# Designs tried in a protein design run: designed miniproteins, single chains, continued (4). Part 57

Each design is a single chain, and the fold is of that chain. pLDDT is the mean over its residues in the fold that is shown.

## One batch from the design tools (miniprotein)

Design m13954
Fold by ESMFold2-Fast:
Parts: structure tokens; C-alpha cells; sequence
Structure m13954 (fold): chain A 101 residues (1-101)
């Protein structure tokens, strides 16, 4: 259990940091960084999209499983926060990539 909690907190922090970075790229201050990210992504779109989708799909499945596991546990809130953080990061990434259209 301790290892599972530590791993969940580590992954939560990683997705929160990703969301902060993506939010900055969506801001006026981060517009140049965001444009460079989108340009690099579009140069290898099919491969990069497949890799990102695989990463997010694995994280979402892990989050859903952790919420199910934690349904009757005092850690339910932590597992729910992890699941929500993954969904937020995905939404921000989709918003950034849609700016290319």
C-alpha cells in the first residue's frame, strides 16, 4: 500500500507539473514556447500523437483502477485527484494542439 500511495503521489505531481507547463504555453507569456511545441509536434504528428495517446491512455486506465481500488479507502480522495489531474492535462494538451488549426 505505501509503495502504491507513493507512486500515485509521484504521478500526480508529474501530471500537475505537465498541466502547469501546458497552461503557460496557452498563455500570452508562453505563446512562443507553445508555437514551437506545436510546430515540432506537427512535423512528426502521427508518431507523436500515437506516443502521447498511448501515454495518456495508460495513465487514465491507472487512474480509473486506483479510484475503483480506493472506493472504500481513506485514500479515495488522492486517487480521485490523480484521475482528475490526468484528465486536465489531456484537455490542456488538446487545446494547445487545436491552436494549430
Amino acid sequence: MEELLRETERLLQEFLELSDRLSRMLSPEGAAEGAAFVAAFEANREADLAALEARFSRAEAFGERMVELGEKSPYRELFQRFRDAVLVARGLLQSLLSRAS
Scores: mean pLDDT 74

Design m13955
Fold by ESMFold2-Fast:
Structure m13955 (fold): chain A 112 residues (1-112)
Amino acid sequence: SAEKEEERKRVSRLTALLLKIIGVEFDLDLMEKKGSKVAPKSVNDKLLKEFEKLVKEGRIEDAVTLLENALLAGVGLSPKHRERVLKLLEEAKKKIMEEIRKDLEEQEKKKK
């Protein structure tokens, strides 16, 4: 049914977003291990402010895309900026995993 298709699309979208977050965390770890040059403080401060705004607005996909684009452009984060970003990504992952779990539990209840 159309309703089951929308539920599958929602779970697929949330799973894709979770995988994107994991990919960004991997790229951040890789850049740190390779000793990538840290961008100027003003660039890091602006990036973090924009990222935090998107996260607060619930625009997690846009926030992750902002980070992906910054990393592709070679923007190296300072340890403090990196730690703050990773904390926000961890909180976002927990919320996404809870949403996936709830959607799967609701689908199971509809089958009984």
Scores: mean pLDDT 81

Design m13956
Fold by ESMFold2-Fast:
Structure m13956 (fold): chain A 66 residues (1-66)
Amino acid sequence: MTLEEIKELLREIAEEFGEAEESSIEAAARLLYRWGLTEEDLERIREGHGEELLAELAAEAEALLA
């Protein structure tokens, strides 16, 4: 899974929940890409935890990516 594919999926989740900050999506996508998360992990995020988990991942990404 590429960085662009992760960004696209996160953007879809953000759009569904009304959160669309590009910087947060970019940071979260870079974190997930570096962790090597699978498509199944990202689908789980989309199915039930999108808004909450996107916010959590963005915060973690900002902490790790500076």
Scores: mean pLDDT 64

Design m13957
Fold by ESMFold2-Fast:
Structure m13957 (fold): chain A 69 residues (1-69)
Amino acid sequence: MEVKPSPEEASLITAAMILAMAAGDEEGAREILELVKKGEEAAAKGDSVGAAKYYAQAVEAARRTLERL
């Protein structure tokens, strides 16, 4: 079963990545992207707990990035 962030969480992650890239914070954008990628990899393996953990970390990284901007 496909595990993914909520629409609100996905919007926050996307906005944070776009704003980080616009501000030149490539490392912040990369951190968010890598956590989303790990979540997708866990979901693809059927690891729902791991997927949820990585998506939660991506949301937290997105919030921290937005707080810096």
Scores: mean pLDDT 77

Design m13958
Fold by ESMFold2-Fast:
Structure m13958 (fold): chain A 80 residues (1-80)
Amino acid sequence: MTLREVLEAAGLPAARIERFLAALARHREQHPDAGNTSEEALAAFVQQLLDSGLSPEAALRGALRMLGLPEAVIAEVLAP
């Protein structure tokens, strides 16, 4: 299952999914030496957070923080 499919199944708005994926792609481009978490591993991690009862927003916030994205970028992704 792709990361997009996990987020769509969680009921996240399309605009938020696009912001999340764009922010993740930018972070990976800016930090090519930081060790890439595979998309499959990231999708599995987000799914585990959702399965544990976290809200979609909490799961996204947790994933972005774990990957080391700046709080300003996290706030932009999670904006209404």
Scores: mean pLDDT 76

Design m13959
Fold by ESMFold2-Fast:
Structure m13959 (fold): chain A 55 residues (1-55)
Amino acid sequence: SPVDEQIAQLRADHDRNVDEVRRLLDEQGASQEDRDAALAGIDAETQRRIDALRS
């Protein structure tokens, strides 16, 4: 379905974004707290978008 394809695209985009953000945070020497907060924010945003498509 178009919704399933959109969710698959969002998940693929999320995975690429997480990899890039982790690389940048590692380069900057970010604290574990800052890394956890940044990744949690990205996860929450992706989940909200997926939930909206399922509504």
Scores: mean pLDDT 87

Design m13960
Fold by ESMFold2-Fast:
Parts: C-alpha cells; sequence; structure tokens
Structure m13960 (fold): chain A 75 residues (1-75)
C-alpha cells in the first residue's frame, strides 16, 4: 500500500514539524530582549507588538514564523 506508506511518512513529517514549532513557541516565551528585537525585524512588526504578544501568550502566525526562521538561521 503506497498510499498507506505516503500517509505515514506525511504524518511523521507533520509530527516532527509540529513538535519543532511547539518547542520554538516555548523557547520564544523565554526570549531575551535582543531575540525579541530580531523577531520584530524579521516579522516586520514593532518590538512593542512582539513583546505584547509574548506577555499575553497570544502569538500571531507572523511572530511564530519569524521565530522559526531565526532558529533555522542560527543552526
Amino acid sequence: DEEERALREAEERGDRANEYVRRVREELLGADRATQREIARISGLPVATVRRQLRERQISPEVLAAAVRLENARR
């Protein structure tokens, strides 16, 4: 069953990506001010907006995407 294999591989890739995103989100909540400024630069949002989202734990897709991009760039 090629469809079963492809579905299993897609699920495994999705699980790894979801776990990675969850880990990045957790790390983001503890980010220092320098990291917050870099995320603001990458996302194109004001630093005040990034800080507010972290304080309120209401992280937008743009901020999360910027955090993922920053982590990938540092590896």
Scores: mean pLDDT 74

Design m13961
Fold by ESMFold2-Fast:
Structure m13961 (fold): chain A 88 residues (1-88)
Amino acid sequence: SKLEELRRIAAQVAALADQLAEKSDDPEIKARARELSEEARELSKAENPDPQRILELAQEVREIALSLNDEESVAKAEINIETVESLL
């Protein structure tokens, strides 16, 4: 279902944000990535996850990946963005 797919994508956004937090040595980037991961984790467990908010979180995760020059994480974030946009 659309809701199950939204929860799955939110979980993927959370996992990617956690990975970026671990890769960064910048405490501000670590804190922001962890905040994004926590919010995305909550959406992955929500009965009615907000697709617009998942999209916003995925976009912010992509910006962090770009700032870290992590091409693999940028590609993963872009797939999450495209998938959520297809569900809007």
Scores: mean pLDDT 90

Design m13962
Fold by ESMFold2-Fast:
Structure m13962 (fold): chain A 67 residues (1-67)
Amino acid sequence: TDLQQRQQQRDQLLSLADTYNRSSQGLLNGARLSTDDYSRSLLLQGARDFQSRADRYQSQAQLLQNS
């Protein structure tokens, strides 16, 4: 049914959001341990990119919940 498809899609989006959120945190930890500014900058950029993607999936999941 449409309801079950929507619930499955929401769960998939939440799973993706969690995956990217964890990846972002891993990169932030890598940046904290980095000893050079260049590597730190790349890791911080990657962390921001993954966090942005996680936020987008979270927002899409919330939209499906409210409709």
Scores: mean pLDDT 86

Design m13963
Fold by ESMFold2-Fast:
Structure m13963 (fold): chain A 61 residues (1-61)
Amino acid sequence: SKREELIRYVMEKYGFSEEEARDIVDVAEGLKRALKLPDSMLKKLVDFFATTEAWVRENRK
């Protein structure tokens, strides 16, 4: 499914665990639904949240 492809994409690109990648995709899907954004925006939202989480982790040390 598109959802499982996005989860794998986040794991492969950002090095997150499956659980962490699922959380990122869930947040992106939730925001997409809340704001009634088109499906084409979903990957951009996933990239936004994944990049933000990666930045936070790198800067918490």
Scores: mean pLDDT 83

Design m13964
Fold by ESMFold2-Fast:
Structure m13964 (fold): chain A 82 residues (1-82)
Amino acid sequence: SMEDARIFAEAVVELAKELGESTDAVGTRIVLGDEEVIERLRRILEEKGLSRERAEELIAQFQAGDPVVNRAVREVAEEEGL
């Protein structure tokens, strides 16, 4: 859903802030299968109220280039300057 895509985007931006990296750098690490980054992202998504299964689905959608999830990440990153 659009709401889940926004939660995902906010989690990616939050993780980028925690790591001291750009959202583009974190996004690249997610796409390349960085297990540490993916595990931390999954935990943030679960803290935001998503199930493990839903969090993993959104991560897979992002890695596959899903336009809704990828656009949400870009829009939130631009709002936050990351």
Scores: mean pLDDT 88

Design m13965
Fold by ESMFold2-Fast:
Structure m13965 (fold): chain A 95 residues (1-95)
Amino acid sequence: MELEKELYEKLLKIVEELKESSLEEKVKALLELIEPYAKEALDDPELAEIVKKVTGAAIGIIKLILEGYSVEEIKKLSFEELYEIGKKAIEEALA
């Protein structure tokens, strides 16, 4: 979907712009990206699915930052790869 691509590009831009920033600033910016779409998703099941995928990718980015990966390494990963990393992290936390 077009919106998934746009949000993925925004995620990568945030990671690039904040490479010199603290972990707290990176996490805050990623959450602030998702917040307006999460609010709209309450009445839109299609948007809810997109928000879920983008949130998964954001969690994947946060996990990689916590594990010491560079911004350059994170930017080499696809949206699908970031989503799978985030999804696995959530599944492991719930197991």
Scores: mean pLDDT 75

Design m13966
Fold by ESMFold2-Fast:
Structure m13966 (fold): chain A 82 residues (1-82)
Amino acid sequence: MEALKPLVKATTTLLTDDQAVNDAKIAKAVEYGIPVVLARASEGVTDEAIEAFKKKAAEAGIELYLSDDLEEAEEIVRKLLE
């Protein structure tokens, strides 16, 4: 019997200007055993907030991919599912 693979391999999320909301998104990915997060920054999110989110994802063992374009995000997801 092959080892049970995670039910969800990747999830998508939107980064907000609220750090507590962003932190909760990482915590939920860890709780659900989701190894990959594809994130897009909403309007008004600073580069410093994005770097803080990358750091938290890395500390949690999550692979984080950032995309500002929906087509690029779809291509990343497609490659991750191959």
Scores: mean pLDDT 68

Design m13967
Fold by ESMFold2-Fast:
Structure m13967 (fold): chain A 78 residues (1-78)
Amino acid sequence: ARAEAQRLLEEAGRKLSEASDKATQAGKLRHYAVTNKDKLSEDEIKALQKQADDLMNESKRLTEEALRLRAEAEAIRA
């Protein structure tokens, strides 16, 4: 039981790390689009924003999955 809870917490930790990395990548893409708006076409800016939005959506899904794994770990300990 304790070993299973630990494995779930470790998996949740990995997913939170991946979510953080994707959120950071999304932030970099948005920052690049803003700082280079005078050098980028409107289509290029929209493409960067879409990529950033896709990364943020993936980050959110990973975070929700991690929270579910934490809840499962708590249920095992209860």
Scores: mean pLDDT 86

Design m13968
Fold by ESMFold2-Fast:
Structure m13968 (fold): chain A 96 residues (1-96)
Amino acid sequence: MTKEEVEKLYDEAKKLIDELIENAQRLREFDPEAGDAYLGIAEALKEQVDAARKAMEKNPELAYEALKGIIEFAKKLLDDVNSRLEALEAQRAAAA
């Protein structure tokens, strides 16, 4: 694995986590418990992404695999948040 490949995954992971934070903040307006839970997980993932990038200097292969796993998990969380937002927005529209 090259450092350039690791940097590309780092950028992708950061974008996904930023999007997860934005959508979790929106979810918090409808469901504070769920929103706070996703925000907590997103903050932990942000720390893991930074730790993985630091590992790149000594082991770029380990950093690459770690970032790839974080990206897969972040995508799953983002899909879950988006599904919950769609359902809650539909419920809010029906209740109005």
Scores: mean pLDDT 84

Design m13969
Fold by ESMFold2-Fast:
Structure m13969 (fold): chain A 90 residues (1-90)
Amino acid sequence: MSMEEIAQELEELAKRASEGDMLAYRRAAHLTRRAAYRSWKAGLDEIAAELEKVADQTERAVNAGDAAKASELAYRGAKLARESAELIAQ
């Protein structure tokens, strides 16, 4: 899976989660962690570290039943993944 594909899927999952698909938050956390790994492999260490942090926080919010926080974090993960994809493409 390319970084562009991860960013696109994260953007869709963040939207679906905000529309009541609670399983999308767990999928978003997993893809955010995958985005972190891909960013690290591309040498984007700072973005990779932020994506790992967002993935961990998203998992904690889902486990706590905090849908509002999980939604906020899923959108943040999607934005960071998009920024990483754009930097890799340049």
Scores: mean pLDDT 82

Design m13970
Fold by ESMFold2-Fast:
Structure m13970 (fold): chain A 64 residues (1-64)
Amino acid sequence: MEFEKLINEATVLAAELLSAGREDEAREVMKIIQEAYNLYKKGETEKAIELLQEAVDRARAALA
């Protein structure tokens, strides 16, 4: 499932950001995960996936 895959990926990236000392970026990713989960529960699946994908892309850019 795309949503499940992105949640797992974002969670791993948030942990990597914390390990790199980027606490503010890690907190932002965690906040987005929470928001996406709420959207998914409301049936807004596409919006949740889009939000998670943006978070993953930004987290990867911050770690590069």
Scores: mean pLDDT 82

Design m13971
Fold by ESMFold2-Fast:
Structure m13971 (fold): chain A 84 residues (1-84)
Amino acid sequence: GDSVEKAIELAKEAIQLAKKGKIDEAIELVKKALDIAEKTKSKEGAQAALEAAKEILKSPTLPDDKVPEVIGLILRAIGLLLDL
């Protein structure tokens, strides 16, 4: 469902997936969390997604070709926070 709580839970799950080296799955969950945060105009959801994207960026298993996508997610989260 499109809820703030769902966005926060997806962001938390993304952090756990990133720690397990499941980078593609983690990126997809951050995208879903950001989509919910944007629809709900939620600062809490956007902040949770930002923290998850930062954790993915810090992952030692993040492939170099995925770095621009993760930076894009961080910029999207910051943009949402500035608009809210």
Scores: mean pLDDT 86

Design m13972
Fold by ESMFold2-Fast:
Structure m13972 (fold): chain A 96 residues (1-96)
Amino acid sequence: SQERLQQMLADRERSREAAAESLRKAAELIDPSVAEELRALALGDPADFPAAKAGIKRLLDEADKLGSVRAVSLVTGAAINLVGAEFSYDQAQRLA
């Protein structure tokens, strides 16, 4: 279905953009030096998603150490959006 494929591609891009924005905001509070690397991994090749997930996990651990509820919330949001992007890629691959 062309309509379904277009919707899934749109959902994938929205999830990726949301993950990148959450990572940017979290990095402003935790470690700005890794923000662009993790953002590039989240917006790049799906094969890089395991590396992006590992980076997000490290940021979550650092946010927890800082005791910042805001930072934890932003990193958690990025993780949820990255999982959404992975799901969208998997579904698009199955339909293609």
Scores: mean pLDDT 70

Design m13973
Fold by ESMFold2-Fast:
Structure m13973 (fold): chain A 70 residues (1-70)
Amino acid sequence: DRLITVREAMEGILKIGERVGKLDGGVQAVIELLEQGYKPEDKVPLTYVARLVTKHTGVPFAEALAFLSA
């Protein structure tokens, strides 16, 4: 499973939320990620981040994963 930094995850989440017109959901996904206690320099699995995007924005998992991995 590919790892990305929490900073990259936050930026990617907000970009996908803005692109699909669900920025409020993107913000909620970032809040949940930060509430897990991660620091910006920490590494997180790309699939975990994609699941957070799906949970808070309704974007399909495969689409979220593809966007975040680009």
Scores: mean pLDDT 83

Design m13974
Fold by ESMFold2-Fast:
Structure m13974 (fold): chain A 93 residues (1-93)
Amino acid sequence: DDEERKKVAEALVLLDELRKKSPPEEAEMLDAIIEESLSLMPPETQELYQKFLEERKKQPEKSLEELLEEMVEKGLITEEQANVILETNEKYK
């Protein structure tokens, strides 16, 4: 399903943006999740991920809070996971 492939690719792009905004320990976990997820996806989904990454880089950068809200809304992470990420980021401030 093309729509499902697009949603998965968008989801992985959001995880990559979160990884870039995360403390080292969280970034390492997110990087592992992204790599594992991509390895399980068809080549077509991997190509969509790369295209969406390039498109997203041309757009204004979202704040960590805005990014986490979008990720929870899309079902990528739980509210509990988002809160842990925010708390961890706050400790590194």
Scores: mean pLDDT 76

Design m13975
Fold by ESMFold2-Fast:
Structure m13975 (fold): chain A 72 residues (1-72)
Amino acid sequence: NAAEEVAKEVPGLDESADPATRSLALRDVLHYLEKGDVEKAIEVLKKYNIGVTAEFLENLRRAIAGGRAAAA
């Protein structure tokens, strides 16, 4: 799964990221995932040194799928 692959690419889940930095990274990750750019989403996470949980990725996947379904 793309979301699961993103989680595996980012070592050190939630070890030293500030809440504000995490929020900014989340926005950028969502933006790229909406475009289907998993690689860019991973790049953003690495840039901000942010780990993600399975719940976080699942929420991202649902948001993307929901948006696509609503548009269809």
Scores: mean pLDDT 60

Design m13976
Fold by ESMFold2-Fast:
Structure m13976 (fold): chain A 55 residues (1-55)
Amino acid sequence: SIDDVVKRLQELAAQLAAAKARYDATKSEADRARLLELKAEVQKLQDEYMKLLAA
């Protein structure tokens, strides 16, 4: 449902903020990779949200 996608996007936004803060502190490639992975997941959920709105 739309509510489930919105909830996941909100949870992911919090994780993205935490991952960014971690990468800023460590500058490690592992933390950078995690940040990029979360950005890709947000894009995927945004696409899913747009499809639900169009239906």
Scores: mean pLDDT 83

Design m13977
Fold by ESMFold2-Fast:
Structure m13977 (fold): chain A 66 residues (1-66)
Amino acid sequence: MEVTVEGAGGSKGGKEAYEALLNGADKIILKDKNPVAVAITAKELEELGGEVVERKGGEAVVERKK
């Protein structure tokens, strides 16, 4: 399952990304206007068992560790 989270650098978007990872998403695409905030959210998902496979400015891709 692939999930795209808009506003992923914000508190609500961060929670949506976390819930997607916990609910079995295989791939989470994080998007926000603030690239630093996206990078922080992506790193937080790495600590929770995700793996960041791509970062580009306001976008990051996190996959579930198998």
Scores: mean pLDDT 79

Design m13978
Fold by ESMFold2-Fast:
Structure m13978 (fold): chain A 67 residues (1-67)
Amino acid sequence: EEEKRREALRKAGVGYAEGILDLITKQGKKVTVTATSPGDEALVEAVRAGYEELKKQGKAEKLTIEP
């Protein structure tokens, strides 16, 4: 079902964005995430949504997401 799949991707994307941000914060470096294939677009979009949510919380200064 598309709705369950979309919700799962959204949760995975937010979790990945949080995990990546936590890692780069501990490393003290910037990280760029780029979509590499059509099959990854939905997940990358979910990660961008998670990044925007973290950015609103002031936590996403060191993470850049590019298409």
Scores: mean pLDDT 61

Design m13979
Fold by ESMFold2-Fast:
Structure m13979 (fold): chain A 61 residues (1-61)
Amino acid sequence: VPSEGEILREFAEKVREKQAELDAEAARQGLTPEQRMARRIEVGREIFEEYDKKLEELKAA
Protein backbone atom coordinates (compact mmCIF):
# COMPACT_ATOMS: atom_id res chain seq x y z
CA VAL A 1 0.00 0.00 0.00
CA PRO A 2 1.57 3.33 -1.00
CA SER A 3 1.89 6.11 1.55
CA GLU A 4 0.12 9.45 1.11
CA GLY A 5 3.47 11.00 0.18
CA GLU A 6 4.07 8.36 -2.50
CA ILE A 7 0.60 9.00 -3.96
CA LEU A 8 1.32 12.75 -4.02
CA ARG A 9 4.67 12.25 -5.77
CA GLU A 10 3.16 9.85 -8.33
CA PHE A 11 0.42 12.31 -9.29
CA ALA A 12 2.84 15.25 -9.44
CA GLU A 13 4.86 13.22 -11.98
CA LYS A 14 1.70 12.30 -13.93
CA VAL A 15 0.65 15.96 -14.12
CA ARG A 16 4.06 16.92 -15.49
CA GLU A 17 4.05 14.10 -18.08
CA LYS A 18 0.47 14.82 -19.19
CA GLN A 19 1.22 18.53 -19.61
CA ALA A 20 4.21 17.70 -21.84
CA GLU A 21 2.07 15.27 -23.90
CA LEU A 22 -0.73 17.82 -24.28
CA ASP A 23 1.73 20.53 -25.38
CA ALA A 24 3.24 18.20 -28.00
CA GLU A 25 -0.21 17.13 -29.30
CA ALA A 26 -1.50 20.72 -29.37
CA ALA A 27 1.52 21.75 -31.46
CA ARG A 28 1.00 18.86 -33.89
CA GLN A 29 -2.79 19.39 -34.19
CA GLY A 30 -2.66 23.21 -34.33
CA LEU A 31 -5.10 23.60 -31.44
CA THR A 32 -6.39 27.06 -30.49
CA PRO A 33 -5.57 28.49 -27.04
CA GLU A 34 -9.19 27.80 -26.03
CA GLN A 35 -9.00 24.14 -27.13
CA ARG A 36 -5.65 23.71 -25.38
CA MET A 37 -7.07 25.16 -22.14
CA ALA A 38 -10.15 22.92 -22.33
CA ARG A 39 -7.97 19.80 -22.71
CA ARG A 40 -5.75 20.84 -19.78
CA ILE A 41 -8.81 21.31 -17.55
CA GLU A 42 -10.21 17.93 -18.63
CA VAL A 43 -6.95 16.03 -18.00
CA GLY A 44 -6.39 17.86 -14.70
CA ARG A 45 -9.86 16.84 -13.53
CA GLU A 46 -9.16 13.18 -14.36
CA ILE A 47 -5.84 13.21 -12.47
CA PHE A 48 -7.48 14.95 -9.49
CA GLU A 49 -10.28 12.35 -9.36
CA GLU A 50 -7.72 9.52 -9.47
CA TYR A 51 -5.75 11.19 -6.65
CA ASP A 52 -8.88 11.60 -4.50
CA LYS A 53 -9.81 7.95 -5.12
CA LYS A 54 -6.36 6.79 -3.98
CA LEU A 55 -6.55 8.94 -0.85
CA GLU A 56 -9.98 7.51 0.04
CA GLU A 57 -8.69 3.95 -0.50
CA LEU A 58 -5.75 4.72 1.80
CA LYS A 59 -8.10 6.08 4.51
CA ALA A 60 -10.36 3.02 4.18
CA ALA A 61 -7.44 0.62 4.62
Scores: mean pLDDT 76

Design m13980
Fold by ESMFold2-Fast:
Structure m13980 (fold): chain A 87 residues (1-87)
Amino acid sequence: SKREELVKEAKKVVEEAGRLAIANAEKLAELYPEYSAEEIRELVERAKKAAIEQIEKLYKAGASEEELEEIKKKLREELEALKELLA
């Protein structure tokens, strides 16, 4: 179904953003010196799990295709912002 595909796509964006942030934790620690690279990796792993759980909860609660598309769009925008920050 379209809703199932949107959930899969949204989860893939979250996983991509998480992998990118963890891979660049040292650079992120230079940009946010209040955090160590180890703290950033831990925060990213927790944020990733929370985001995936939230997507699944919204899907089970009957979120519309439009709502799921908006979530995917926002996640994509956040991923692009992270890519720009790391460039």
Scores: mean pLDDT 88

Design m13981
Fold by ESMFold2-Fast:
Structure m13981 (fold): chain A 65 residues (1-65)
Amino acid sequence: GARTEARRTALRLALNAHGRGDVPDELIEATARGELSLREFSELSGVPRGVIAGALAAADRVLAA
C-alpha cells in the first residue's frame, strides 16, 4: 500500500545517504511492513536507529498531509 511504498522509499534514501545502498530490498521491505524492528534493522544495516526512525516518521508525515 501507499504507506509501505513511502516507507521503503524513505528507508532507501536514508541508507544511500549513509553509504549503505548495498542493503537488500527484502530487509527494507520487512522493516517498512513492521516485520523487522527498528533495532534489528539498525543492527543489520549499521545505520543509527534514530536515522531509521526519522526516515519512517518522514514517510508517515507525507501520507498524513
Scores: mean pLDDT 81

Design m13982
Fold by ESMFold2-Fast:
Parts: sequence; C-alpha cells; structure tokens
Structure m13982 (fold): chain A 89 residues (1-89)
Amino acid sequence: MEKLLESLKGKSIEEQLQILRDYILEKAGLKESDFMKQGVVLDRINLEKIAKGEKVEGVSEELWQKLKDALSEEIRELILKLLEELDKL
C-alpha cells in the first residue's frame, strides 16, 4: 500500500487512476486485454462501478470475483475520491 501511495504523488488525477487500475489488475492476476476480449473497457465509468461494488455488464462472474478479491475498502475509497476530484476540475 505505501509504495502504491508513493507512486501516486505528483501525478495527474488521470495518471493516478491509471496506476490504481494497473495495481488492481496485477493483484487480481488479470490484464486489461482480459476485459477487452469481453468487449469491456476499464474507463472512468467502469472504474466507478467497480469501486462501488457494482458488476460491470459484459464481465464474466469469474473475472468479477477476481476483481472483488483484489479490491480492498481502502483502494475503493481512493478510486472514488479521485473520481470526485476529477469531476470538480
């Protein structure tokens, strides 16, 4: 966690969201291509849904379970905070 928070310092909100996306994918043992093959893009809208615990349409139950297991409460709150800050820009 500390290394993740350090990697976010001095980055734009969009870069911070990309780093968090990459971090959860790595923790889940997934790649962005696993979602792209199912017609799903891990954009801002889908990241917000994931952080809220809402299943993204088109994602298999198996991929969704891996994502949930990789998403701590702390990571969810951080993503939601960054998305709220992006909306204020």
Scores: mean pLDDT 76

Design m13983
Fold by ESMFold2-Fast:
Structure m13983 (fold): chain A 90 residues (1-90)
Amino acid sequence: GALEERIRALREEAERLEAEARAELAKAKASSGEEKEAAVERAKELAEKLIETGKELMKAGEEADNKEARFEGIAYILRGIGIIIEAESI
């Protein structure tokens, strides 16, 4: 149903956001000066979006009584927080 389609869309969005955030972290580690600062900022922005998408996935999982989607949402929240911490340590 509509909730299952929403869960699928949120999973795809979270996976994309995590990949993009990690790519920006890798770029930041390989860069210096303004390019490094810009990549750190983009990684943090993408990670914040990942946290919000994870929260939405968790809520959709709760509404659908889908424990897998709920736990995946929580995992994405934690991974997003980890990316922000790593970005701030650079």
Scores: mean pLDDT 92

Design m13984
Fold by ESMFold2-Fast:
Structure m13984 (fold): chain A 87 residues (1-87)
Amino acid sequence: MKAELRRRAAEALRAQAPVEEILRLAREAGASPAELLARAIQLGAPEELIRALAREAGMPLALVEAARAHPDDAEGLEAALRAYLAA
């Protein structure tokens, strides 16, 4: 049921649900913090939500800022975030 929980997390994000609920659904779905963060950037989520997701994921804000400058490279961003977390 990981895909169903991911779908609900994505819907909550599009509906501008509270950050805490989006993060809860993502964690229950087993989505990586990097995946959710990359998706939020791709969907044009508010900056405050992106910062909150980055903080929860333990991502440096400088990396997030660089990613937001190139939103069309969402897949490259996701790969970079996964590599960073693996290091």
Scores: mean pLDDT 63

Design m13985
Fold by ESMFold2-Fast:
Structure m13985 (fold): chain A 88 residues (1-88)
Amino acid sequence: SKNVYELVKDALTEEGYGDKAGQISSQFVNMMAEELGKDRNGSDISSITQEDLKNFGREKTKELLKRSFDLNKVPIDDETLDKIVDKL
């Protein structure tokens, strides 16, 4: 089964962000871990589950994904962001 890091990375790659997919996905998972009160060490990328993602909710997922793009200085429009979130 794909972990959330791989799921997000794949969705980003499908929408044309392959070169930055790993960096953006890692940033997203680390910020999600922080919001959930989980340890933010690199080992935690695999500890974020699909159930965690579902319980986090679409609005918060979209917000954190946008912040992940912004922190990596990668432009993203709202329509493409919605497409990526809907793949998760």
Scores: mean pLDDT 79

Design m13986
Fold by ESMFold2-Fast:
Structure m13986 (fold): chain A 85 residues (1-85)
Amino acid sequence: MMEKEKQALNNIILAAKQGLTMTPARQESLLLNLVWLLDRQIKESKDPKLKEIYKEMKRIAEEGIQSGDYAGALDRIIELAKKAL
């Protein structure tokens, strides 16, 4: 895995962990920002396995927004990102 990919995953973990301490409105805004970030990472990543992981994280974030389970979505994104490292 490239160093830049490790940095991206660690940044996602840190942002999502901070998100768990936020209000629901701020968690929703964070998930919307993560959807945008993950879409960019899917397009820019050259690693096919990481592209699939970013796509799954994006799905989790989108599902969290739709269901209102923001904290659950953030927890699952953290777990998936840690597994990818």
Scores: mean pLDDT 86

Design m13987
Fold by ESMFold2-Fast:
Structure m13987 (fold): chain A 89 residues (1-89)
Amino acid sequence: MDEAAEREAREASRTSPALKYILDASRAIREGKLDEAIEYMKKALRLLVGGELSDEQIEEMAKKITEEAVKNGGTVLALINALIKVLRE
């Protein structure tokens, strides 16, 4: 667990609700609640991409991000790296 990354994300969530959802998604992944993690990532994506994507595109991206993060241990950093990777596509 990266305490520094989680602390930074928690403080940033006071100014960006999207980072709170990324923290919640990471926790859900560690608890094996992948459906909840996907829902939190959908909420984060809606805030980060300004509503330009359809609900179907957001769901597809949230699933890809969650699967990539699970492969990398489901940490906050893994979710952020997966988010950056998927958004570059």
Scores: mean pLDDT 76

Design m13988
Fold by ESMFold2-Fast:
Structure m13988 (fold): chain A 62 residues (1-62)
Amino acid sequence: SIEDIVPAILHDHAPVKQAIAAYKAGDYESAAEYLRQVLDQYGDALPEEVKKQLEDLIKKLE
């Protein structure tokens, strides 16, 4: 799940919270959009493995 991929310290940040909420609601298009925002805002701070897992998840949700 998104919560397992994204570091816990970011779970209270608005785009991460919105991505998790959309994913759990089955709104996969909105979840993908919020995950793109997470990568745009936090990508440089994320481990490469985490970035790759998020990119792969976005592709699966599209």
Scores: mean pLDDT 80

Design m13989
Fold by ESMFold2-Fast:
Structure m13989 (fold): chain A 68 residues (1-68)
Amino acid sequence: MDLYRAFLHLRNQLQERGDVATLDELVDRLVGLVDPETGSRIKEDKLEEAERLIKETYEANGIELPPE
């Protein structure tokens, strides 16, 4: 799964629903997994954790994963 593409899709779905609180929580949790050298890329050893977090957010909100 392309984590960045999945995140953008999830962000758009949450914004359309007006669920800013869930989006803010997701972003805060993802920031904890970001490589401090880049400030924007998820650490390579945390990619599975980030994928799990994104999938859990999809499941908790009943949002379907984008087709790839």
Scores: mean pLDDT 73

